Designed miniproteins, single chains, continued (3). Designs and how they scored, part 82

Each design is a single chain, and the fold is of that chain. pLDDT is the mean over its residues in the fold that is shown.

## One batch from the design tools (miniprotein)

Design m10835
Fold by ESMFold2-Fast:
Structure m10835 (fold): chain A 68 residues (1-68)
Amino acid sequence: SEEFEKIYEELKKITDPEELAQKVREILLNTPGVSKERAEAVARVVLSTKDPEVREKIIKGIAEFLTS
């Protein structure tokens, strides 16, 4: 979907792990039905992920969740 591609591309452009984690946390906190605890947990996973391939899969999963 167009919305998925927009979110996925925006997140993929953020190369700094800390900036990406902050952006993901902010988006999730503003998403109806997402708890603060879940938003923080997802952001921590993003921050701790050093493998670019794993990070890309996480970003894709987040974009899919937000557009489902």
Scores: mean pLDDT 82

Design m10836
Fold by ESMFold2-Fast:
Structure m10836 (fold): chain A 68 residues (1-68)
Amino acid sequence: MFYETDTYGFVIKVLEQARKQGKPLRGFTLYDEDGKVVAQFDTTSDEDIDKAIKLVEKLREEIEERKR
């Protein structure tokens, strides 16, 4: 899979999986279709992962609203 339509949903799943397995993600940067940075985080702790999930959820809501 090279492209994901629900990129934010995929990122949330990856973050949840990392939390579940205790496997941190570092230097994660999320770009929109314009190449603009919409989220950047280091998920080295459970608290960072939780914050990242909430941020990505908020951004997903904003992107879905813009598509309508």
Scores: mean pLDDT 64

Design m10837
Fold by ESMFold2-Fast:
Structure m10837 (fold): chain A 89 residues (1-89)
Amino acid sequence: SSADVLSAKAVALGALREAIEVFADDPETVAKLEEARERVLAAETVDEILAVMEEVARYLASKPDPRAQAFAAGLRALIEALRAHVAAS
């Protein structure tokens, strides 16, 4: 539903905003997160939003940075919560 898309966008954009603040000292990571933000803004379905967030979590998990590892774990929990919310019709 459009309400599910709007809720997923709000949650995803909030998480990306927080990530950009956490990684403000890493311009390469910030650029990747800003690209993800634009993709979330353009997304028309929950599946598109979840796919972007999964790519972000995978990217962060691949970095040899404890902050990135911790944030990736948080994003995975958030993705699971969004999936559970959408499944609960």
Scores: mean pLDDT 86

Design m10838
Fold by ESMFold2-Fast:
Structure m10838 (fold): chain A 94 residues (1-94)
Amino acid sequence: KLEELEEKVEEFLTELYLLALERQDEATIAIVKEAGKRLKELREKYERGEISEEEYIKQVLELVDEMAKRIIEARPDLEELVRRRLEEIRKIAE
């Protein structure tokens, strides 16, 4: 489950990054890059035993939700795609 969640989140960030590159969307690139950095920091905390697996999953979902909200505000045209990816991620986290 955890590995599958991590893979799906990374796929989502990569998809958004590539879409932003095609559109020359610097704002979305910055949002995704920031989320990726914070995701890496959360992973490091988990691997060091500073947070539990449950807390790690919760914080990853919160981070992805925050990123998604910012992207939808900047790019309303991506709302449908972003909401669909969030649903997929949440389903894996169950």
Scores: mean pLDDT 85

Design m10839
Fold by ESMFold2-Fast:
Formats: sequence, structure tokens, C-alpha cells
Structure m10839 (fold): chain A 76 residues (1-76)
Amino acid sequence: MKVKATITVPKEYFELAKKIAENAAKGFDVKVEVDEERNSVILTGENEDLVKSIANGVKAYLKSRGIPAEVKFEEA
């Protein structure tokens, strides 16, 4: 099932969140897109467990740095 994970952060952390997500998705069949108006990074892939693992990993890293991040999962 194709899944989309949307990671939303405050505007000042958007570039950091984007780079962390791009690096975390590197080498995997996961598409990384951005919604600059909403300060969101979007991960899309066919493997639900992989998409969730990457998105939750990005959120956990940001949380460890004191950066608030919201993650939303939906079918794509």
C-alpha cells in the first residue's frame, strides 16, 4: 500500500528537517518532496513500514534536538 508521511516543523527548522529526511531516505525507494508553504517534508513510498520507520526516525532525531515535529501518515 502506498503511504505518505508529512513531517511538519517550525519555519526556522524546515531546512534542517529537509536535509535530515533526504539523508534518511537516501538509498531507499522513498520519494522526498517539500511543501514550503506549510514547512513540511513529505515522504512517499510503497513500503508502509519503511516510510513509517524513516519518518519516525526523523521525528525522533528532531525531538532529541528539542525541535517540535508533527508527523501525519495517510494512504497515497
Scores: mean pLDDT 84

Design m10840
Fold by ESMFold2-Fast:
Structure m10840 (fold): chain A 69 residues (1-69)
Amino acid sequence: MTRQQLLDAIRDVVDKTGLTPEQAAEAVLLAEKLMETKSREEIIQELVDRLGLTREQAEYVVDIVEKYR
């Protein structure tokens, strides 16, 4: 992702999930990194396990990051 795409993804995650901008940034960066090697379900599980997101929040993060790739 470009810097602008990253910033747009973070804003969309905040708007859809109610996460803080800092939490959204961590989630977006982790999801982008994992998308090169992991399946959708593995990324959702990592977001839940490492960042304490709900499954619904993790699904929004993955969908938004896929949109901006």
Scores: mean pLDDT 86

Design m10841
Fold by ESMFold2-Fast:
Structure m10841 (fold): chain A 74 residues (1-74)
Amino acid sequence: SDEERLGRLLQEAVELYASITDPEAAREMAALLDRMVGLAAEYLASTDPARREELIREMERLLERMREIARRSA
C-alpha cells in the first residue's frame, strides 16, 4: 500500500541519518529528514490520490539525495 511505501521511505531516511558521523553532513541530512517528515504529514492530511502520489515521488527524490550525501560522507 502507499502507506507501507510511506513508512519504508521514512524508515530508510532515519537509518541514513543515523549512519552519519560527520557533523556537517549530519546537519544537511537533518534538514532533509525534516523535509521528509513535513511531506509525510502533508500526505496524511491529503485526501487527493494524485497529490498523495506526487508527495511520495518527492519523498523518493529527497531519499536519493540523502543516499548521495551518505555515500560522499563515507
Scores: mean pLDDT 86

Design m10842
Fold by ESMFold2-Fast:
Structure m10842 (fold): chain A 76 residues (1-76)
Amino acid sequence: MEIEVEVSDVNPLSGVADPERPTIIITNKETGLTIEATSLESLKERLDFLVQRGEITKEEADEMLKKAEEAIEKYK
């Protein structure tokens, strides 16, 4: 699975930059699936929902979460 993780200071709903509340954007380059979350907790909830729906595997969700955690640590 080819995953890209981006941490953006721009809120995708308003287009306003907020560096204190960055948005986590995960893209699966193979499927084009994009997941947006405003926190690691929100991201985990979204990933759990996608696993429950059978859209991704638990293994893929764990990899996405790990890469998001690494991206946030680099952003700080």
Scores: mean pLDDT 74

Design m10843
Fold by ESMFold2-Fast:
Structure m10843 (fold): chain A 115 residues (1-115)
Amino acid sequence: MEEGKKLGEETAKKVRQAIEDASTPEEAARRVAEIVLDSLKKAKTDEQQVYIIEAVGEELVRLAQDPRFGEKAVRAAEEIYRKALEAGFSPAVIGTARLALERVRQAYEAAKAAA
């Protein structure tokens, strides 16, 4: 639990940096998915993997509300979900990634409507 939270926080920081540094939404999605899947593989339990996805999801929701990063955040959330499915992570991890994707999309659409 504690290791999962620390790994989640460090992963979220790397995700923010990757989104800020990426030139395109496609590049952001690729880099973010690589960062997240690497962190999931370092996690020792499904519970730790869920904490990582939740921390990353919260960061992507924040980024989705920023007009500079919103599209990158959505594409990153989609790629995380797709890669987690392909890699065969547990139903709990996949479900958490799907919920994170839904939250990121909702935040992005709300921000676009407010602009």
Scores: mean pLDDT 86

Design m10844
Fold by ESMFold2-Fast:
Structure m10844 (fold): chain A 84 residues (1-84)
Amino acid sequence: DLTPLQRALLNIIRALVPRPDDLVSPETVRELKEWAEGLGIELPGFDPDKPVTREELVDMLSRIYLATGGITPEEAEALRAALA
């Protein structure tokens, strides 16, 4: 089960992707990866050169949050900004 924080982050991410079948821009993917790596968050199995849908990105981020045991509110706001 998701923690309340993980559930809130998932809901925020879902709100950022109203069109789940749309492809995420390569620039957005690169910026997100660079930002996450800068914070020590690794995106395992994520290939920025491979076409990624918004739904797939949300799923990947959800799995990462479950695996990492949580992200701070400050990190969550930075992630929202990077995806905007």
Scores: mean pLDDT 60

Design m10845
Fold by ESMFold2-Fast:
Structure m10845 (fold): chain A 95 residues (1-95)
Amino acid sequence: AAPAPSAEELAAQKKALEEEEQARVAEQQARIDALAATQDPATVRAEMRRLMAEQARRLAEKYRELGETELAEKLELVAEHFENDEPIDFEKLNA
């Protein structure tokens, strides 16, 4: 059987995911800025919530593939809060 990824390989993969996420955040911020300039505030808010939920679910999927189940579950919770228009419960995220 193929060996499980080493701790060093997992750390490198996490760093690569963080770098990808930073680039994606910059791209999404540019889209949000464009929306803010041309759209009704309610529409901008709805679009921001959708983008944040999509980003959190995508990152959760990748972390789950790396075996980081607790981080994936926390990111799925963040996505659900954005989808349900609920304030983020930071106490649950920091537990």
Scores: mean pLDDT 72

Design m10846
Fold by ESMFold2-Fast:
Structure m10846 (fold): chain A 100 residues (1-100)
Amino acid sequence: KKLEEYKKELNRLFDEVIQKAKELGIPDEQIEKLKEYIKSVKNYVEYFQAINELRLFLLQLDYEKTKDKEKVLEEYRKWMAENQKEIDEARQLAKKLREQ
């Protein structure tokens, strides 16, 4: 159930990234590399990391659109604070996988 929820969120964020990237004229080659990365995601840790990477990419695209670095950083800090538990869970799981 939780993994399916992250898959849905990842797909939602990916669609949003693709739309904004096309609006900004980001090269198709870069978009294709992102698609390949999303296809490679297989477990909870990777799904959460991919979600975080897509959120950072969205913030970067918003920065390019507005040129307001402080606004982008404020939105990122807010997102990090709201998702602290999920970030900590992903870090703990990544640590366990690394210790194997």
Scores: mean pLDDT 66

Design m10847
Fold by ESMFold2-Fast:
Structure m10847 (fold): chain A 59 residues (1-59)
Amino acid sequence: SVKEKMRKLWEERRKTVSEKDREAAIQAARTWLRHKGIDPSKLTEEEAIELLEEDLLNE
């Protein structure tokens, strides 16, 4: 599934993340939150990433 693909991609990137990769991860997190019905503009970029990680790791 897309969620599983994103979780594995994010876990891999967390180990060797550059600034450019963090920007890509932020965009992915915002897109994923919007897909879940959460408005990412109400969250900071860090909050969006944290919520993505929580959902991916806890489910």
Scores: mean pLDDT 66

Design m10848
Fold by ESMFold2-Fast:
Structure m10848 (fold): chain A 71 residues (1-71)
Amino acid sequence: MSKQELLDKAHLHIQRLVDELQAQGVPLDEVRRMAQEMMNRAYQLIDEGASLEEVLQAIENTRREMLEELQ
């Protein structure tokens, strides 16, 4: 898989999570912050040669950690 395909799949996954967070009533500004952190993590891992599964798992872990911080 190319780096571009990994980025495209990460973007699609994050967009779905953004839609889910908005449906759950998370404020738009917090959703935007979470999306940015998920993208930053994805970019770092893709640059380091991570697999799609590793990238998607890191995105999910970042989402979970940030939601837990919101209490």
Scores: mean pLDDT 82

Design m10849
Fold by ESMFold2-Fast:
Structure m10849 (fold): chain A 75 residues (1-75)
Amino acid sequence: MSPQVKELEELIEKLRKASEGASPVEKTLLLAQYYYALAQLYYLLSKENPEYAKLAEEYREKALELTRKALEMLK
């Protein structure tokens, strides 16, 4: 397993734990980071299985949408 995949898995776990005590805005931003980390993980996995490329794009789009929602909540 590549070091990058392991680092992303560890980041995903930390982001999940961090969201449990966060404010609504912080939870939305942490969820966006979580989906962005998943997108990066599936992008790396797509090097071995191209089917994961679609999942990477889907999670990237979700992360961007959540980031936009969090920015709107700050207004």
Scores: mean pLDDT 78

Design m10850
Fold by ESMFold2-Fast:
Order: structure tokens, then sequence, then C-alpha cells
Structure m10850 (fold): chain A 79 residues (1-79)
């Protein structure tokens, strides 16, 4: 089927250190890729610290029919 891409943006409390946000993002990305037998790829795009939040942006690439479930799992693992 057709391939697609979805961006996932997760906002974490400012109390979460950037290093911890990065570690969670990398672990969650690996877990999602494993859960989908490598059929989706998860890339950490950016981590941006604002005054009241840490914004984590990830990119999920794979078959369009899997993107919604993969994005949902990724969000659940990050929160």
Amino acid sequence: GPMGTVEVVVRLPASVPEEEARRRAEEAGRAVQEAFDGRVTVELVSIERGPDEVVVTLRVTGPEDLLGDAARLLIELLL
C-alpha cells in the first residue's frame, strides 16, 4: 500500500529535563519500531525547551494504514 509520514508532537512539563525527554523519545521510538516489526520508522526531529514546557517532535514513516496506531502507541509511551 502507499507509504506516508505523520509528525507527532508531545508537550511535556518544564520540570522534565531535556536529557530525560530525549531518552524517553529514543526508547519510545525503538519500542514502536519493534512493535510493528520494523514496518514503521520513528525519527526524533527536535526537542525544544520553552518557558513552561518541553516540546518533543517525532516523525513516523511507514504504510499509511499503520501510521495512526503507531502514532498512538508513540504518544502513550512518551506520556
Scores: mean pLDDT 89

Design m10851
Fold by ESMFold2-Fast:
Structure m10851 (fold): chain A 72 residues (1-72)
Amino acid sequence: SLAEEIYEIIKALKEGKFDDELFERLNRIYSRLVGEPVLPDTEEAREKLIEWAKSIEKVIENGRQTVAELAA
């Protein structure tokens, strides 16, 4: 799923792995979800994508917590 792919990328980022391949993967996900063209490979764009991924991780975590609370 898209959430699983984002989680995998965030896990790699936490391990200190942010190479060109991860940048490309994250950029394509961002482009698909936001409906904008892929960002150029710049330091500013890399920082923007990392912050965006962190914001999405929080949304996914909050969604999982809400589902667990409703199931309890």
Scores: mean pLDDT 73

Design m10852
Fold by ESMFold2-Fast:
Structure m10852 (fold): chain A 87 residues (1-87)
Amino acid sequence: MALSAEQQEALNQALAAASPAELAEAQRIDDALLEALRASGLPQEQRGEIVNAAAQTLADAVMAGQSLVEAVRIAAQTGLALLEELK
């Protein structure tokens, strides 16, 4: 499911507050997850489910007070765990 308005706002605020170095690290982690999903050969529907779960985990971690980089790491770990489960 899509993010709630509150989750999206929390993410927008975290992105606006992040340093260039934090944004670069977050992008690197996100790119690695997306590359793993692409390489997996999973159907688009299942890849979408993993991305949605990772996005929800990211928003929840940010709302819980985690830094953007830590929130992205937690989200990527969730995504990779789901990817392994769906193989």
Scores: mean pLDDT 81

Design m10853
Fold by ESMFold2-Fast:
Structure m10853 (fold): chain A 62 residues (1-62)
Amino acid sequence: AKITYASPGDDASEKGKENAKKAIEILKQFENGDPNALANAEKTLGPIVAAEIKAGVERLKK
């Protein structure tokens, strides 16, 4: 209970923004064929989400 002001940037909004930004960066890394793209995705978004992004990029390439 540390809401002493309007708390305009709530956790949900901030998390959504961070996730979108990270996903875009990871997608660009995969598009560019960066050998560290999978490792970066795993560290940033976790192994399950990283695998899903990789699969998604592979599908888009086809």
Scores: mean pLDDT 67

Design m10854
Fold by ESMFold2-Fast:
Structure m10854 (fold): chain A 90 residues (1-90)
Amino acid sequence: SLSARVLSTLDGLPITGLTFKSGVADTPEEAEELARRGMEEQEPKARELAESNPGSVVLALGVGTQVTPDDRVTGRFIATKLFVGKPAPP
């Protein structure tokens, strides 16, 4: 998994909340496609959660997407999509 700090640096945007989805496949192309589909399924839920919370701010949905090799032996890959939001106050 990629840390929020690393992804924030890559996008140059402040990150207060984020959602990640990992994909594992035999090839990088398949892993990216699987992870992208999974992340797109999460987008509506993340947006709905942010909209239902008072004072929540969504700067962007899908700020960054990256495919990163995860396992050196099997050629596993991690594809992440970043959702930026702020949690409701306690």
Scores: mean pLDDT 49

Design m10855
Fold by ESMFold2-Fast:
Structure m10855 (fold): chain A 85 residues (1-85)
Amino acid sequence: SIQEAIEQLRQMIEQIRKAKNMEEVERLTREGLLIALRAAPKEKILEVIGLTLRAIGDFLDAKNLEEAKEIAIETLEELIALLEE
């Protein structure tokens, strides 16, 4: 359900905050993006894809772990907000 996906995304945000390296942030963010994409209703799929592509671009430009975490958390929070509508 959408509510289960939102709960999973919130748990992933907490895991991202505790992540020790860039690889862990990338893996957790990838999992979160897939959860959101699978849970999204048809009318929101393009917006989820747009947020996903933006996140990928921002990650390529991230210079350190703190920037990567901020991008990941912000992206998953925006996905949660989109799913709660």
Scores: mean pLDDT 86

Design m10856
Fold by ESMFold2-Fast:
Structure m10856 (fold): chain A 93 residues (1-93)
Amino acid sequence: MPRTSPEERQRRLERARKYLEELEERLKRGDIEGLKKTVLKTARDFGLEPSLAHLFGVESVEELLENADDEEIKEVAKHVISMLRTIIQSLEQ
């Protein structure tokens, strides 16, 4: 796990919670364009791009989001939500 200052951990925790809330709300609304933007921001901020690219068998998250249909975007968002929940739990410990 990355070693960060207590202040940086708190800021990362707040950002993770905010991204989680935004992703869950956009997913409920079926806001595909908003999901694409929030997924990309979250993946970049939390270093999730390699894991997502590997999980979906693509070279990049950007390529995945550009070429995926609405159902695939929703599945990507669900995986990012799961990853964020794990990150939040780790940061709270």
Scores: mean pLDDT 82

Design m10857
Fold by ESMFold2-Fast:
Structure m10857 (fold): chain A 64 residues (1-64)
Amino acid sequence: MAEEARQRILEAAETLIKAGHDLETVRRAVRVMARHFVEKGLVTPEQAEEIEREAIEHAEKLLK
């Protein structure tokens, strides 16, 4: 389900930032996860792009 994929990706982004990883690492991880959920048919490519953007915005806020 799209909501589960979204939550998992956001949690991964937050965990990486809290562990001291940079935004580039977060972008790569989020992209890989989003593509995996598209391939499984759990989200559309459009939903995956939206989730990826949201996860990066969340990670950026945590760096403030």
Scores: mean pLDDT 82

Design m10858
Fold by ESMFold2-Fast:
Structure m10858 (fold): chain A 74 residues (1-74)
Amino acid sequence: KYSKAELTVGMEIGVLEIQAAVLLKFGKYSPEEVVQIITDTANKWLEENKDEWSDKEKKKFKDEVNNIKKYILS
């Protein structure tokens, strides 16, 4: 079952996945540079949502961001 916050986390992860794919395919960035951009964006969104998201939702977001980073570096 999805809460509104869980749905929002999923949508933001989807945006990060699209951003990573676009930067890797069409940008002039190395995989390591893309990882840094994704890390910086994710940290900003965690700060913006720190009062809206529970610790469980923050952990889920961090785990999914780590999966994106592994994908970029693979």
Scores: mean pLDDT 78

Design m10859
Fold by ESMFold2-Fast:
Structure m10859 (fold): chain A 61 residues (1-61)
Amino acid sequence: DEQKERAVEEVTRHLIELGMSEEMARRVARLIVDALWDKSADFEDLLQRAIEGGERTFRGL
């Protein structure tokens, strides 16, 4: 799942930039990407929604 791994890495990087720890960012990114993977056929849409979900999760802490 090359595209899936790329999405996880991009979301992880974004969450780290927001101030989340690398370990937590990777776990959150993976969970969000996994949840959205079955619901979206467009990689770009999936990536944007995953980033938004991660941001909301971080700001909700």
Scores: mean pLDDT 76

Design m10860
Fold by ESMFold2-Fast:
Structure m10860 (fold): chain A 74 residues (1-74)
Amino acid sequence: PPPVKIQDLTSYSDEELRLLVDILLQEARKYFPELEEEVERRAREILEAIDAGDRVRAQELIKETVRLLREKEA
């Protein structure tokens, strides 16, 4: 899947943030199966933040998850 661009998350809609969560889950399942449960747990927390209207927290959690996957890739 394409790399996640995290610099412009402040302009993302709730639906676009949910799409990023789906992309992160797909990346974890395909390339980092050992992190699948951790990414699923983080995805749940991100979706909860989006549902609560806490866009800042959702963005922070997405960035943390992206960093986790990229750190494992490196």
Scores: mean pLDDT 76

Design m10861
Fold by ESMFold2-Fast:
Structure m10861 (fold): chain A 75 residues (1-75)
Amino acid sequence: SDVQEHLAAAREALARGDLATAEAHLRAAVSLKPPPELLPDLAQAYFELGLAYAERGDLARAARMLEQAFAISRL
């Protein structure tokens, strides 16, 4: 599915350290109303992105990504 393709692309971008591309793909995945089965993977990807931003010292973006991970985990 398009959601799974965006998730895969986000994980690949994260592995390369391309945080902006990872964020764009996760945002696209959310916009497509992912099925419940993919919500845990999406929340985990946002959590990993938040930690990556924190490691680079971008605490404001890190906080926003972690907020998204938490919000998705409650669905």
Scores: mean pLDDT 88

Design m10862
Fold by ESMFold2-Fast:
Structure m10862 (fold): chain A 80 residues (1-80)
Amino acid sequence: DQRLLAMVQTYADSGLLQVEALKARETDRERFDSFADQIEDQFTKTADEAIKKITDESVKNQIQSIRDAFIKRVEALKAA
């Protein structure tokens, strides 16, 4: 399902831009972590629902890779 893949990629790109912008502006680590967690939770729920609706194994694997990369990047930003 090409539309779901494109949607997940768009949400990942937008979410990461939001987290990176927050990292640049927010000086309070606890507040940044709280907002980053909210964005990550919202994105991972969207990706998980997309995976459930897709039957194409290759597309499922692509969404899982996008999901894993998103989580890894957010955790790296929280650690920095």
Scores: mean pLDDT 83

Design m10863
Fold by ESMFold2-Fast:
Structure m10863 (fold): chain A 86 residues (1-86)
Amino acid sequence: EIGPAFAASVAGKRIVIVARDTPGARAAAEEAKEALLKAGAAEVTVVLVPEVSEEVVRRALEELGADLAVGIDEEGNAVTGYIRPA
């Protein structure tokens, strides 16, 4: 479910989803991408990684110039998120 506050934070934003390269994480990343685009995100990029950590998610945000970054673990759970400062 996407709450109103979350929907407001993603509208018009460039988002990166950093997911473990596992079947569950890939499926969750695809579902999250679809949900974020429906919530009004301008662009959603999925990056598959061998390990998801706060450092990896923050680096993806910085390297891709995204406004928001979300990390997804091996089980498909969202474990971290970052918003670029205004």
Scores: mean pLDDT 76

Design m10864
Fold by ESMFold2-Fast:
Structure m10864 (fold): chain A 99 residues (1-99)
Amino acid sequence: GAAALRRRAAAVLQEAVRLLVEKLGTAAADAVLDAAGLPHLTAQLVLSLSPEQLAARLSAEQILAAAEQFLAAAEAAGLEELAALAREAIELAREALAL
């Protein structure tokens, strides 16, 4: 169902946040989340939550917006693995929205 897809999308988004922090640092990930309209959701907070807790805090539309911003950041920085994670989160969020 939509809730299961949203949970999977949140888990993939969390991995994208983790990878961006690893490659470019926490401030870069915070800036991407802010650009997605999620300034209250810091990288530290995202990484402290379970995927279920993160999915409970985010709509499918918010996960999609965040994943699109992480994709833009990945493409700008040439981070192919991050771009792949962002694309997976986008597809899962879109599937959740189609239900």
Scores: mean pLDDT 88

Design m10865
Fold by ESMFold2-Fast:
Structure m10865 (fold): chain A 73 residues (1-73)
Amino acid sequence: FKQLVTATVPEGKEAAIIEAVEKVPGVSDVTVRDGVLYVVVEEDTEEKTRKATQEVVDVLRKEGATDIKVTDL
């Protein structure tokens, strides 16, 4: 099961956000391009994928990211 999380991240917070997101179990890839973060979440069950995605979203909200979107892959 895979989901993509995208968000607009504040400049000056990219490194901290990447570090925090990479600590979430189930995060397989993290990329930033032009202030937009792309996080791929992959787990062996739908439940684990949704839990990991929610943890990523919570981190992004806490760090001030905007335009948070979740897409099924």
Scores: mean pLDDT 81

Design m10866
Fold by ESMFold2-Fast:
Structure m10866 (fold): chain A 57 residues (1-57)
Amino acid sequence: MEEKKKELIEEGRKLAEKYGPTKALQFVIDKAKELGFTRKEILELVLALLPVIRESL
């Protein structure tokens, strides 16, 4: 699970640089849902991703 979270955060960073923060968040959330993340795990993932996206702006 931790490894998958780290991979999704890195994907989100790359997507934010290319397509912007909203698109990156959409892709990461959709991918997490496909991978079977719970609502709580998705929230934790988004909270971890937001500072990374902020640094990319």
Scores: mean pLDDT 79

Design m10867
Fold by ESMFold2-Fast:
Structure m10867 (fold): chain A 68 residues (1-68)
Amino acid sequence: SMMEELEKRLKELEEFAKKNPENEELIQNVKGLREAFEKAKETGDEKVIEETKEGADYLMKYAESLES
């Protein structure tokens, strides 16, 4: 499901943030994504789910840029 895929991406991003403890921007953005995911799970609101997916896609792209 989309929620399971979002949770998997979120966990990957959380692990990446743990490997970069001095990157405050990454840590803050990942925390924000966790909060958005929990809200999406609680409300089941399709708009919140979509916004959370977009945030996850953005942060994955950002994380990839840090590895280049």
Scores: mean pLDDT 82

Design m10868
Fold by ESMFold2-Fast:
Structure m10868 (fold): chain A 67 residues (1-67)
Amino acid sequence: MRLSSTELRKAARALGLSPQELLERVASGELSDSTIRELARALGKSPRTIRENARRLVAELRQSEAE
């Protein structure tokens, strides 16, 4: 299960954030439960998957944005 740049942009848009702001909030763990649920809906993932894979998700997003 991997995120595309398109899915990242869609998720950020749903939350009213830039992709960079979304990535920072996921990395810091400062997302509220309601925000995690909205992110999960936008990405078509479960909230549990977002929470449990937050660190890996950040690493994958950083790799996608690096080039």
Scores: mean pLDDT 65

Design m10869
Fold by ESMFold2-Fast:
Structure m10869 (fold): chain A 100 residues (1-100)
Amino acid sequence: MSPEQRRKLAEFDRMLETDSPETVFARVDELIRLVEEMLASGDLSEEELLQLLLVLNRAIVILEDMVRRGDDSAVPYLDRLVELNGRLVDQLERVLRERE
């Protein structure tokens, strides 16, 4: 992970704890792009994968709550976050197997 990617990920982690669901949703495209860029790099450590999964899972919970409240505009983004979560889990499982 680059220093710039670490900074952006830390900003999203803070945003997910302190900001409104509307603010999180307004920036969900940036989070999706960041996760895709980091996955495309192909050289993520266990610690980096776990940090990404934590941030992504928090975003999923927020968007699931929005959909539950009737905000259908969140559905395509929620679907993409769930897909990315599955890809991160698969990559984490591969990293963990290589360490055994």
Scores: mean pLDDT 81

Design m10870
Fold by ESMFold2-Fast:
Structure m10870 (fold): chain A 63 residues (1-63)
Amino acid sequence: AMSAGVAVERGARLYRGEAGAEEADADSGKALGTNSGADPEAVARAVEAGDGERVRELADAGK
């Protein structure tokens, strides 16, 4: 769905360290975790903490 795609893209921006990463929220982290095969709850917590390195680590570990 479009909303899910937007959430994944926002999470991906935080993952890449791009502008607009501050708009990522728990739903963005959960969607990114689900899309990448990672633990959605762990990714959501990392996004809420603003820890882009942890988001990348968790997303990569899910692959």
Scores: mean pLDDT 61

